Designed miniproteins, single chains, continued (4). Designs and how they scored, part 23

Each design is a single chain, and the fold is of that chain. pLDDT is the mean over its residues in the fold that is shown.

## One batch from the design tools (miniprotein)

Design m12763
Fold by ESMFold2-Fast:
Structure m12763 (fold): chain A 96 residues (1-96)
Amino acid sequence: SIEDLVREILADPEIAVPAGGMVIAELRSRLIKAGKPEEAKQYEAEMVKAIEARDPERFLEVLRRAAKISGLTDEEVEKLLRDAIEFARKAVEKSK
């Protein structure tokens, strides 16, 4: 589920920063394309704070709001989170 993937991202600080960053970058890009640059800045700031606070519930709330404005389906959100986790795991492995 989306909730489980968000919890997985925020459970490990080594994964949270690169995976969260990828999710934030994609949502920011989509919100700007949708003509919502102010919302893009606000949601980016809120999601960064959720990562720093290790707050999966807050991250999920902001993610769902941003996804709705961007027109992302639940399936597309789940794929984005899975791709972000895979990207982060590969980045961490290369740094070892």
Scores: mean pLDDT 84

Design m12764
Fold by ESMFold2-Fast:
Structure m12764 (fold): chain A 87 residues (1-87)
Amino acid sequence: SEKAKKLYEEGVKLFNEGKYLQAGRKAVLAGVEALKNGDLELARESGILAVKSGMQALKNDPSKVHQATGVVIAGIGLAFEVGLKEV
């Protein structure tokens, strides 16, 4: 959907700006929206971006472990949800 694509593009932009926690949050929103619209490929890409963003946020600021871990878990959850819909 247009909304999911826009959220994903915003996440990519934030990631490129080094705003990793914000990028991960946008990626999770994009993935959830993509799943609602049956866009499994965008949901998968969004989950990957969320995991990468959370890991990078943790690497840059270990004090954000709880927030970064939440983003990573959400990204992994998106990947599992996509896998379940492909069975």
Scores: mean pLDDT 86

Design m12765
Fold by ESMFold2-Fast:
Structure m12765 (fold): chain A 119 residues (1-119)
Amino acid sequence: MPPEIKGEPGVYLPRFPDAPERLPRTSNPEVEAEVRADMERLKAEGHDYIATLLYDLETGDQAIAVAGVKDGKLVEVRVYQAGKASPELIEAARAYARDLAEAIGNSVTAKELNEILKS
């Protein structure tokens, strides 16, 4: 049976100086550091970005997708693994990051992202 996949979406858009960035939390600080480095690279290249946490709640394995967005258009997606993510979870994380990048545009909160994804 396919595992149940849930995630806490975080949105990291360059909103300086009026708002701080929000970073998804992980159980693995090394993966969090890699995600931060990728976000800083995208920011330096002049892209907006979206970072999302997606995990299999049955196994506790985690995947994090980082999507680069420019002028409301998806330009890249990278997936990072915390623990042992299945290939199915990694593909789901990648698809979820693409859908979020297309749907949210300027949204910067997990709550706003969850409301958009429910519609």
Scores: mean pLDDT 57

Design m12766
Fold by ESMFold2-Fast:
Structure m12766 (fold): chain A 93 residues (1-93)
Amino acid sequence: MSPYEAAFKAALETLKEAGLPEDVARRAAELVAEAALSYFSGLDYLPEASRKMDEAIKLVKEAGFSDEEANLIVGEAVGRAYEAYSKAYLERS
């Protein structure tokens, strides 16, 4: 499994646990996984990570969550995605 695949799966599981519909969860998970990769890549990628996080939060809000709930859900998802990315990156063999 690639680090990106690990991040995507972690994000998707977190978003599904939060109660997001499958289609919305998958789209948001792609953005969250890309944000996690951008955060892992360093300071030059922070604007890209921020844009992807904002878009993921927007998708979660459009699915019926409050601004506070969307920020919490996406924050949890990116944290798990980052951890999964880092672990898979280290365990490449």
Scores: mean pLDDT 85

Design m12767
Fold by ESMFold2-Fast:
Structure m12767 (fold): chain A 79 residues (1-79)
Amino acid sequence: MLKEAIEHLRKAAENWEKGTDEAIKEALEHAAKAQELIASDPEVLEALERAAEERAEELAGLSPAEQARALAEMLEELL
């Protein structure tokens, strides 16, 4: 589950970087899948939310692709 969420976030980031309408749609679908997977595990969700709160100002300054990569890295630290 956690590895699948990480993969979806990385694919979302790649598609946002491509910047075509089709790629943006794919990015949103991958981001939604990652959110569903993370939300299905309360411990993972809570840990990720705490990590994101600590970096909230940093994350707010990032592009969607950069935010997706940052979240993937945070999830990898939880493995």
Scores: mean pLDDT 81

Design m12768
Fold by ESMFold2-Fast:
Structure m12768 (fold): chain A 67 residues (1-67)
Amino acid sequence: SRAEEIREWAERMYEKLVPLAPNEELREQIRKILEDAAERASKAPSVSEQTAILVGATLRAIGLLLD
């Protein structure tokens, strides 16, 4: 289902990105970005918009790790 795909994406991103964060504040920020994206994607009217939300969130989370 759509919800299962979104949940799996969020879990995989947590596993990949959270260990790269050097402190708890950055880990929490990444968690919130992924959780917000999952909620927004679950409400998106199309698969293309859903994908754009998830990709955008991934890039934002990576950006936090680089800054």
Scores: mean pLDDT 82

Design m12769
Fold by ESMFold2-Fast:
Structure m12769 (fold): chain A 86 residues (1-86)
Amino acid sequence: MLDEVEEELRQATALSGSLIGLGYYTALTESDEKGQQLIEEGRKVFEDAGKKAEEKHPEMKKKVEEAREELDRGDAEALAYMKRLA
């Protein structure tokens, strides 16, 4: 059960990162509105999965926080890159 919850969190984190990346790319190339929607969907996917993991296994709190920090780093790097292009 714990291994399954860890895998679900890992999959949700990967999906979240992909949606956020696609959102930034979409904002630059097609539509800022559509890009922002994809970023919001990605963030929600991660937060929903993280909350579910912590509710089932409170010991997962540290792993959820580490995954959130990793997503926040990627987001900050993408935003900084975009600002240099503007």
Scores: mean pLDDT 80

Design m12770
Fold by ESMFold2-Fast:
Structure m12770 (fold): chain A 71 residues (1-71)
Amino acid sequence: SAALEARLREALGEVLALVRQVVESGDPEKIARLREILERYEPQLADRSLSIEEKIAVLEEVAAELRALLA
């Protein structure tokens, strides 16, 4: 589905932008928390068997955690 592929690209782009914001903050505590979040989601992010919808859900959860970190 073109709509699902577009949503996946949007979700990935949002996560990458939030990661950049955390890194560019230069805050060692936030960068450490970013690492913890990515390590926690690594098994799901590395899972090649996930559907596009499941991948979007994982990325949306990561984005929510990163937004909370930046609040």
Scores: mean pLDDT 87

Design m12771
Fold by ESMFold2-Fast:
Structure m12771 (fold): chain A 69 residues (1-69)
Amino acid sequence: SEELRKEAEELFDREVSLAIEMIHKVTELLADKENEKELRDQIGKLSAEGNEVAKRYEELRKEAEKLDA
């Protein structure tokens, strides 16, 4: 399905964006220990969002499998 492909591409772009932001936050954490708690909280929020994107990707994969069955 073209719609499933477009959604998968959007999820991929979102994952890439989250990964880049995560790298930036981890880099800041390594450089600045005074803001460690705030940076760890921000990293935790990005991780939670990444988990939601991964869950949607799994649902999309299962939908594609049902179409081929």
Scores: mean pLDDT 78

Design m12772
Fold by ESMFold2-Fast:
Structure m12772 (fold): chain A 77 residues (1-77)
Amino acid sequence: SAAAEARKKYLEIVLKIGDMEAALMNEIKKNSLSPDEQAAAREKLRNEILKLLDEEKKTSGPELQKKLDELKKQIEG
C-alpha cells in the first residue's frame, strides 16, 4: 500500500539521518573538537539534514511528504 511504502521510505531516511549523526560523533571524537567547534558542526549537520528532507520531499508522494514535514518541524523546533 502507499502507506506501507511511505513508512518504509521514512524509516530509510531516519536511518540515513542516524548515519549522519554517527559520522559527526566520530568527527568530534577523532578531532577532539572544542565546545564552540562542536556547536558549529551540529548547526551544519542540522542544516544538512533539513536539506536532505527537502530533497526527499521533491520525489515523495503526499503521505511521505506529510511525514517528512512533521520530522522537519521536530528538527527545526
Scores: mean pLDDT 85

Design m12773
Fold by ESMFold2-Fast:
Structure m12773 (fold): chain A 64 residues (1-64)
Amino acid sequence: MPSSDQISNVRDQFSSLYQRYISGQISMDDFITQMNSIMTTMDPDSQDILQEQTNRFQNIAAAA
């Protein structure tokens, strides 16, 4: 099971990446790649917990 600190850290990283994306600092492909990279460093339980958030961010990136 992931710690609360690990979940909070990943959430903060996703928020940071999203801010960079919407400000034009990174491309959609970079944003998606970075999020997937972060997820692959976590255990499967952590990935499942964050799947909805990741899907939401990917959908925003794809729609923008």
Scores: mean pLDDT 70

Design m12774
Fold by ESMFold2-Fast:
Structure m12774 (fold): chain A 69 residues (1-69)
Amino acid sequence: ASEEQLKAAAEALARAAGVSEEDARAAAITGINMKSGSGAGALAQARGGTLVGELAREAARAMKDAGAG
């Protein structure tokens, strides 16, 4: 995934959960590439960033469910 897409996801997470953008960006990057190294990032880019958007949305939801909202 592009750095801009990861940054947008991180900013959405930060706003939803009240955490720093750096922490949210680390979480978004981890979610995309956690078990696949570079492969998951390449796949997300090939699919027009759908995976990045969904991971950001799920992460924001998970953080809110954990009591951050």
Scores: mean pLDDT 53

Design m12775
Fold by ESMFold2-Fast:
Structure m12775 (fold): chain A 98 residues (1-98)
Amino acid sequence: AEEKQKENIADYVAERAEELIKAFVEAYESGDVEKAVVALKGLTPFADKIPEIVAAANKAEQLIKSGASPETIAEAVAKIFELLNRPDLAEKVKKAFS
């Protein structure tokens, strides 16, 4: 069940990866914390159903709210995709913040 949920989340994000990652980066760079958090939720739809992804997403949200560096936020978001078994999406996030 959990493995299939990870695949469904990863597939959804993969189909929209460039658009969703761009929206997240633009929201973060604009300094709009609320928009950045909404974009993060869009990157991880249904993440609330997987405890380890929930923990990683909550950590990323707290880093965004605390004004952490772009590199720190990129690593936190990339870790979410690594947990979804999508290192390709993790690499795209890191490149977007470079």
Scores: mean pLDDT 74

Design m12776
Fold by ESMFold2-Fast:
Structure m12776 (fold): chain A 85 residues (1-85)
Amino acid sequence: MAEELVERALALLDATAAEVPDVASFLRAAGRQLAELARRGASPEEVRRLADAAVEGARLAGPGGERAAAAIREAGRLLVEALEA
């Protein structure tokens, strides 16, 4: 169950990265860090904090940043669900 949520979060970030090439590297880096925290069993608060910071970073990265931010926010929510399951 938890692994399914992690895979779904990563798939969302990969799909979004293909649509926003200008911020794809940032999006993939943020996704890897979020997934690593979830897989290590970090606290939901740590995942939420990193996701919030990544959302703001994506918004400042330029065109496509709002779409990337939305994907990071959703991926973060799925990863928090994986930790709380």
Scores: mean pLDDT 82

Design m12777
Fold by ESMFold2-Fast:
Structure m12777 (fold): chain A 87 residues (1-87)
Amino acid sequence: SHDLILKLVAGTIAVIGLIEDADILIKQAKRQGDEEKAKKAEELKKWLEEKFKKGQELIKQGKLEEAIETFDKAVKEAQERLNELKA
């Protein structure tokens, strides 16, 4: 449906944005010599990329609602992890 497509597009954009935020944090942490923070941000980026691939595979299978749920959970978890790393 149109509503599912809109949610799917929003979730896709949100996950991509969080991958970019994690990449920025990696670069900032490396410039500051914070190796632990850089490693945690790299782990978060890899985790987000894996969730993005899972969501894309669900889309290919026609499991749009499951893909939306996958992206929504990834966004929530990533926002929490990014906030902890920025504290």
Scores: mean pLDDT 89

Design m12778
Fold by ESMFold2-Fast:
Structure m12778 (fold): chain A 72 residues (1-72)
Amino acid sequence: GAMADAIAKRAAQKALEYVDSGDYETAANIARLAAKYSTNPEQREFLKKAAEYAEKGDGEKAKSYLEQAINL
């Protein structure tokens, strides 16, 4: 629901801070956790993609997907 999606959004914002600092492992872990909390299917897919790209070291794509999840 709205509360779970708000928690996922806050987690995505935190993951974005870790991407900006170069800590892709922590960013990926937070994005995965946020995807589990989100009840919005589109937000979940963006968060899963953010985690995948962070794990690959693609900070630009990870950031793009996190920003999309935040702006839903």
Scores: mean pLDDT 86

Design m12779
Fold by ESMFold2-Fast:
Structure m12779 (fold): chain A 92 residues (1-92)
Amino acid sequence: MKEELLKRAEETARENAEALMNMSKEELEELIKQVEEAIEELKAKPKTPQNELLIRLGERALEALKAALEGDKEKALEILLETARWQVEYQL
């Protein structure tokens, strides 16, 4: 059932949010740098629906990482949950 996939995706998103909040500032800043570099690489590729989607997913991940860096666990969790629900809906 789609509901079971959504439940597991949401559970994973909650675990990821907790993991981000337990990371050091230095670890979060390194992940932010890596995600920003990955987004720039994708932007240099041809504009396809798949690449546009991957860029959007990367930008959402970047927002969650920045929220975690600011100590905003609620915002980081919200972004991760919305992204997880979107991935299940679009079979990503």
Scores: mean pLDDT 80

Design m12780
Fold by ESMFold2-Fast:
Structure m12780 (fold): chain A 97 residues (1-97)
Amino acid sequence: MEELKKKLKELIEILKEHNAKQEIIDRLEEILKSDNLEEDVVELFSLLETPEDMLDITIELIKLLNELSKSDPKLKEIKDWLQQFVNDRLIEKLKSE
């Protein structure tokens, strides 16, 4: 949990520096305040788990992270860490079905 919160805070700071859309920043900040932090992160970063009304934000975030990670090594590290976290949680969900 603490490492996840740290990675999300670092991600928000970098995205603000790159003038990311306020809707993306607001969603990430909302997740940081959530009691269901892990589930909310999985929903945001997984197209399979994302509700239809949030798909546009998830797609925009993924595109932004992919583009910015080409020029920002720190953002690439955070992106790769968050993607691994999401993948691990999705595997756990699949095993419980």
Scores: mean pLDDT 75

Design m12781
Fold by ESMFold2-Fast:
Structure m12781 (fold): chain A 84 residues (1-84)
Amino acid sequence: SDIDKELEEAIKKAEKLVSEARTLLGQVTDPEMKKRLEEAIKRAEKAIEAAKNVTSPTQKRVALHELKELIDELEKLIEEARKQ
């Protein structure tokens, strides 16, 4: 189904962004940016795990919405961290 494909792609994108954020976490020096990255990574990993465990179409739609918002948040945070 379209929702299953979108959810799988969102999970993959979120996992790639988490990996990228973890790499940046080792490079940033600003303590506040480190904290924001650590909190965003933790939130993302929890959401990814939850998304992998949803079974109903309704749960999948909710998980997809949450992952899309999280992906946007993480992309913006990564861009901000790179401006250091």
Scores: mean pLDDT 88

Design m12782
Fold by ESMFold2-Fast:
Structure m12782 (fold): chain A 57 residues (1-57)
Amino acid sequence: SGGAAAGEAARAALEDLEKGEEIAKSDTVNYDFIKKVLDTSRDYKAAQEALAAKRAA
């Protein structure tokens, strides 16, 4: 299993992604940009895992 620190980073990144989705509703270009920035970050990987687990539930 991962560490607690990874969970905190994933939570923060998840909140940022959810915020980005609200922006995407008005402008998909902004969401694509945010996604590219997050993709280069380790936090994005953790956020994707958290999202996958959330969607699977």
Scores: mean pLDDT 63

Design m12783
Fold by ESMFold2-Fast:
Structure m12783 (fold): chain A 84 residues (1-84)
Amino acid sequence: KKKEIILKAWEEIAKLYEERFGKTLPEEEKEWLENSEEFHEKLLEQAKELVEYGEEELKKITDEEDKEYAQKLIEIAKELLEKL
């Protein structure tokens, strides 16, 4: 089920964000994710961009923690696209 796969990916992203920054993602994003097809399309588009261009952008990141965070986001995006 597409919605379940997208929700799982968002939960992984939310966990990474909390680990990196010590705070939760806005609650509005979770509600949009549950109820908005446009938000789902936006997430899938962002996931494709992360997979396609993310490796090039990683080379520009000098902060090691930011680079690790970005690498994990690309990994989540890749898994999301492979499961759909």
Scores: mean pLDDT 73

Design m12784
Fold by ESMFold2-Fast:
Structure m12784 (fold): chain A 89 residues (1-89)
Amino acid sequence: MSEVVSREVLTLAPGASASITVPESVKGPLLAVVHAAAGTVEVSVNGRPVGTLGAGETLVLEVEPGDVLTLRNVGDTPAVVGVVLLTKA
C-alpha cells in the first residue's frame, strides 16, 4: 500500500524557485505528485527539467531517495504548488 512521506504547499513569487529533497531515510523509489493550483511552474529533478505545469495541472514522476525536486515560477503571477511524496506500492 502507498504511504504518504510528506506534503508541502509552496507559494512562489514570479521568477522564484524552491527545492524539496526526497528523504534518504525512505526505502526504494517514491512517487512525487506535483500539482499547480495557480500560476505556471517548471519542475526539475537534480537540475534537469522534467516538465512545466499550468494552473490546475498535475505531474506524477518517480524519484529516488536523495533526489532534489526544484520548482520554479516561470510565469508573471504568484504560483501555488502542492507536492506530495508517496511510497510506491
Scores: mean pLDDT 84

Design m12785
Fold by ESMFold2-Fast:
Structure m12785 (fold): chain A 69 residues (1-69)
Amino acid sequence: MSELEKRIESAARAVKEGMLELGYSEEEAEAREQEILDLGARDPEAGLARGEEEYRRLSKELAEKEAEK
């Protein structure tokens, strides 16, 4: 349980950092982080899956932005 909670927190933080790097507002990034944490508190597996899915999407957007240099 504690390990899964830590993984969810790490995924939520990575999503927040990715959003900030893409130029999203701090409010929007914090809201997305909190959504993942709230989901993880109710359903840890769903929270982790949501965080991983959003990070994958953000990672793709970051790579595309880097390629546009």
Scores: mean pLDDT 81

Design m12786
Fold by ESMFold2-Fast:
Structure m12786 (fold): chain A 78 residues (1-78)
Amino acid sequence: PSEEELDAEVEVALAEMELAITKIAYRNGEPKEEVIKALEKVRDRANEIAARSTGPIREAAQAVADEAKKLIEELKKE
């Protein structure tokens, strides 16, 4: 793979890790407002990666963005 493809794969993996860490932080009592802010950053990064990627990398980035969006919506309803 090219340097650009490797960078995109790493960025998706980091976004997945940030999403997981944010979910754990919320379960451990992180304030809802801080969790939403962190999820919005993950969503925005994942959307940016998806916009400049194709194939499996784009699908993975879209999945991260969609999960973050879903969690933001759920938290805002609480």
Scores: mean pLDDT 83

Design m12787
Fold by ESMFold2-Fast:
Structure m12787 (fold): chain A 96 residues (1-96)
Amino acid sequence: SPERKLLSLIDKALAKGKITDEMIDEIVNLIKQLTDEEIDRVAERLAAYVGDPSLREKVREKLREIRNSTDYEKQKKIVKELFDELKAAREALAAA
């Protein structure tokens, strides 16, 4: 499923501490296939995974912006911003 593939790909990127252009392309393509309910579940799971439930709404909004955009450069920028926020939250959790 696109939801499961997206979560797996983000997990791999977070584990490596970096995101590549190829990963971003695949992430954008997977997000464009998600329903509103699937976006809500992905946002909840990602926020829980990095140990910061307060990120849930921000992640949800960014995923919706990516899905609804037709501008690849904008989508790529939002994916990078989302990845950086998730990475920072996970690193903060690991340091606690």
Scores: mean pLDDT 85

Design m12788
Fold by ESMFold2-Fast:
Structure m12788 (fold): chain A 77 residues (1-77)
Amino acid sequence: DDAKEVAKKKLEEVKDAPKDVIDKIKELAKQFLEAYEQALTAYYKDRDAATATALYDKAIELANKFEEEVKKALEEL
């Protein structure tokens, strides 16, 4: 929930950026939220700590890319 809410807030902050920039940021948000949800499923439902860790690492990498693109969009505004 918190990750999804953070993504929504960041997308609202860059809403005045060019459409292609917004689309890229939205795609990154979708990708890291999906990886995060898969990590939670692996950890809590499947009890697969190794898969959960790999998916969390992927989610963090994608979230970092999302944050960098948000930062770039804000600097260009």
Scores: mean pLDDT 79

Design m12789
Fold by ESMFold2-Fast:
Structure m12789 (fold): chain A 77 residues (1-77)
Amino acid sequence: SPAEEMHLYILAESRLTLARMLLWLVKTYNLDVEEARERVEELLREVEELRAQISDPEVRAELDAEIEEIRRELEEL
C-alpha cells in the first residue's frame, strides 16, 4: 500500500541521513575512517533491504541514486 511504502521510504531515508552524518563527522574531524566506512556500508545494506520491499520504481530509483552517491563518497575517504 502507499502508506506502507511511505513508511519503508522514511526508514530508508533515516538510514541515509545517518550515513551522511557519519561521513560529515569523519571529514570534518579528519579521523581514521575505517570503522565509519564499515558502519556506513552496514546502513547502505539495510537501505537496500528496505528498497527491495518497495514496489514503486520511482522511489527505488531515488534510493538507488542516493546509495550510489554515498558509495562514491566512501571511495574518496
Scores: mean pLDDT 85

Design m12790
Fold by ESMFold2-Fast:
Structure m12790 (fold): chain A 84 residues (1-84)
Amino acid sequence: KETVALEIHYEDGTVRYAILADMTAEEVAEIIAELLADPRVASIELLSDDKEFAEEVAEKLREMGIEVELEEYPDYAVVTARKP
């Protein structure tokens, strides 16, 4: 299980942060999908120090029809999820 940080970007320019601890990629993807269902939410960025976990979350989100961008850095990866 992983601990990941979410940056929730709202349409009004507000950014909120959430830490998800001890979660599976499926559980994280479900939370991101639920948050994106809120019309006030523009996008969500997931930050993970486990690149394989980030890839799995990205795959699960794409299966749900969500637009996903995966960016890998030396020490972490970022998954950006947007409404289709």
Scores: mean pLDDT 83

Design m12791
Fold by ESMFold2-Fast:
Structure m12791 (fold): chain A 68 residues (1-68)
Amino acid sequence: MEEAEKAGDEADKRGAGRVLAALDAGDQASMEREAQEGRVEAYKAIAEVGGEELAKKLADEHNIKPPA
């Protein structure tokens, strides 16, 4: 559980970094895309560590957008 949350947080952090880079470039569309990708990456990281069922539950509870 802790490892799954940590993996999700790390992926979310990477997403935030990409959003920040897009913001620096002044690209609003890119910024929105990177934010969405970061959430998808966080969901994947949680699924890899804790399993898909746990990932779905945590995504719902912690407002992580799962891949559509």
Scores: mean pLDDT 64

Design m12792
Fold by ESMFold2-Fast:
Structure m12792 (fold): chain A 122 residues (1-122)
Amino acid sequence: SPLDQMYELMKKVDTNELSPEELLEVLQQLVELLRQLLEQRASKETIVEAAHLLMRALDYIEERVELSEEQRRLLREIHETYAELVRAYVQNASDEEIYELARRLVELAEEYLRLLREQLES
């Protein structure tokens, strides 16, 4: 399943041995797998777990790369959106509300990773 693939990728992240470029590639794969879970209409539990794994991986990049003001702004929006997703899940919000928040999280993460890629390839 996409979630199982995300856990396999997280094992590589958790070694803390990945270069910033390798970590970026893993992060892009995690975002794509979360998108696939949304397209498959995975359970709310699965979506929240997948979002949690993505957030853990993003924490590793924050410690390794100097962030621009735009990257820091996107990262704050990512954290705020994730917090809203977790609150919605705890409050037993509808599947559609959880999917909307997770889709927003994916869109913000894609933009954040695009800026990181431009920085690392320059």
Scores: mean pLDDT 88

Design m12793
Fold by ESMFold2-Fast:
Structure m12793 (fold): chain A 92 residues (1-92)
Amino acid sequence: SLVEKIQEIKEKYLKGIETGDPEYFKEALRLEREIREEREGKTVDEEEFEKFIEEQSEAVSKYLKEEASEEEREEMKKELEEMFQKQIAKVE
């Protein structure tokens, strides 16, 4: 189910924010790619996309571990919850 995939992506992003582990962000981004490719039918350069995933996941992880306050992390989690609830409501 598309809804189940969106919920899995949300859970991985939330765990990434809580732990600062870049692996959760990598898993979430790969699932987002799968949904996008399925819906749009576009071919993606896999090497470029994996490089993008690695760079983005490491950058976010570093920010969360070194710079983000507890308040900023809680704000990020709330924004993700609201965004994903809105996306789920639009899926038919």
Scores: mean pLDDT 79

Design m12794
Fold by ESMFold2-Fast:
Structure m12794 (fold): chain A 93 residues (1-93)
Amino acid sequence: MSVTVSLTVTRRSDGTVEITVNVKATGLKEVKLEIYVKRGDKERLLAAKTVKMGPDGTASYTFTAKLEPGDVITAKAYAPSGELLGSASVKVK
């Protein structure tokens, strides 16, 4: 099974960042998404969401957060069993 996770990050005029996580996982009904931010030596959970896969095997989740330039966002996709299926990271500009 191939799982693809991608991240899109857009800075808003109010100083918040819009984060969209896209997942493609054929053969799965749902995935658990955990999105983390790392700043220096500190990592924290920004969001956690169980998303249901569409008939085409895709799902997306969008949220906003206050982030600084240089923060690293990592999205991880887990199976319902807790197995890590895929991840993606992006640095905030």
Scores: mean pLDDT 83

Design m12795
Fold by ESMFold2-Fast:
Structure m12795 (fold): chain A 63 residues (1-63)
Amino acid sequence: ATTVYVGYALALDAEGRPVGEFGIASSEEEAQKLAEQKKADLEARGYTVLSAKVGKSTVADAP
């Protein structure tokens, strides 16, 4: 099994519509940096950031 980490940020655009950005990483630390980067990018565009977090998923081995 392989563990995949996702750094993501969720925001509302200028019209109040939900938008999200994410990056995939092999480590939690890398995913945290991606989440911070995505948050900063959305804030720079004038969007209202709602959350910036790390998620994780495990890819199962072939059956």
Scores: mean pLDDT 80

Design m12796
Fold by ESMFold2-Fast:
Structure m12796 (fold): chain A 70 residues (1-70)
Amino acid sequence: SEEERLREELERLEREAVRAVALQDIAGLKSVLERLKELTERARRVSPELAEEAERMLQGVEAALAQLEK
């Protein structure tokens, strides 16, 4: 299903974000941020709960980027 596909992608992006933060990989985090923005928009059409989860992760990645770019 679309929801299952989006959840798998969200989990993959979470792992990529954690790795990028650990490596202080700003370019990698920016890539994750852009893909999360796109996923969040798609999730809003499929599942409000998944969209909320994606939005929380998006906020976390934005905060991590802000810290690394200081």
Scores: mean pLDDT 85

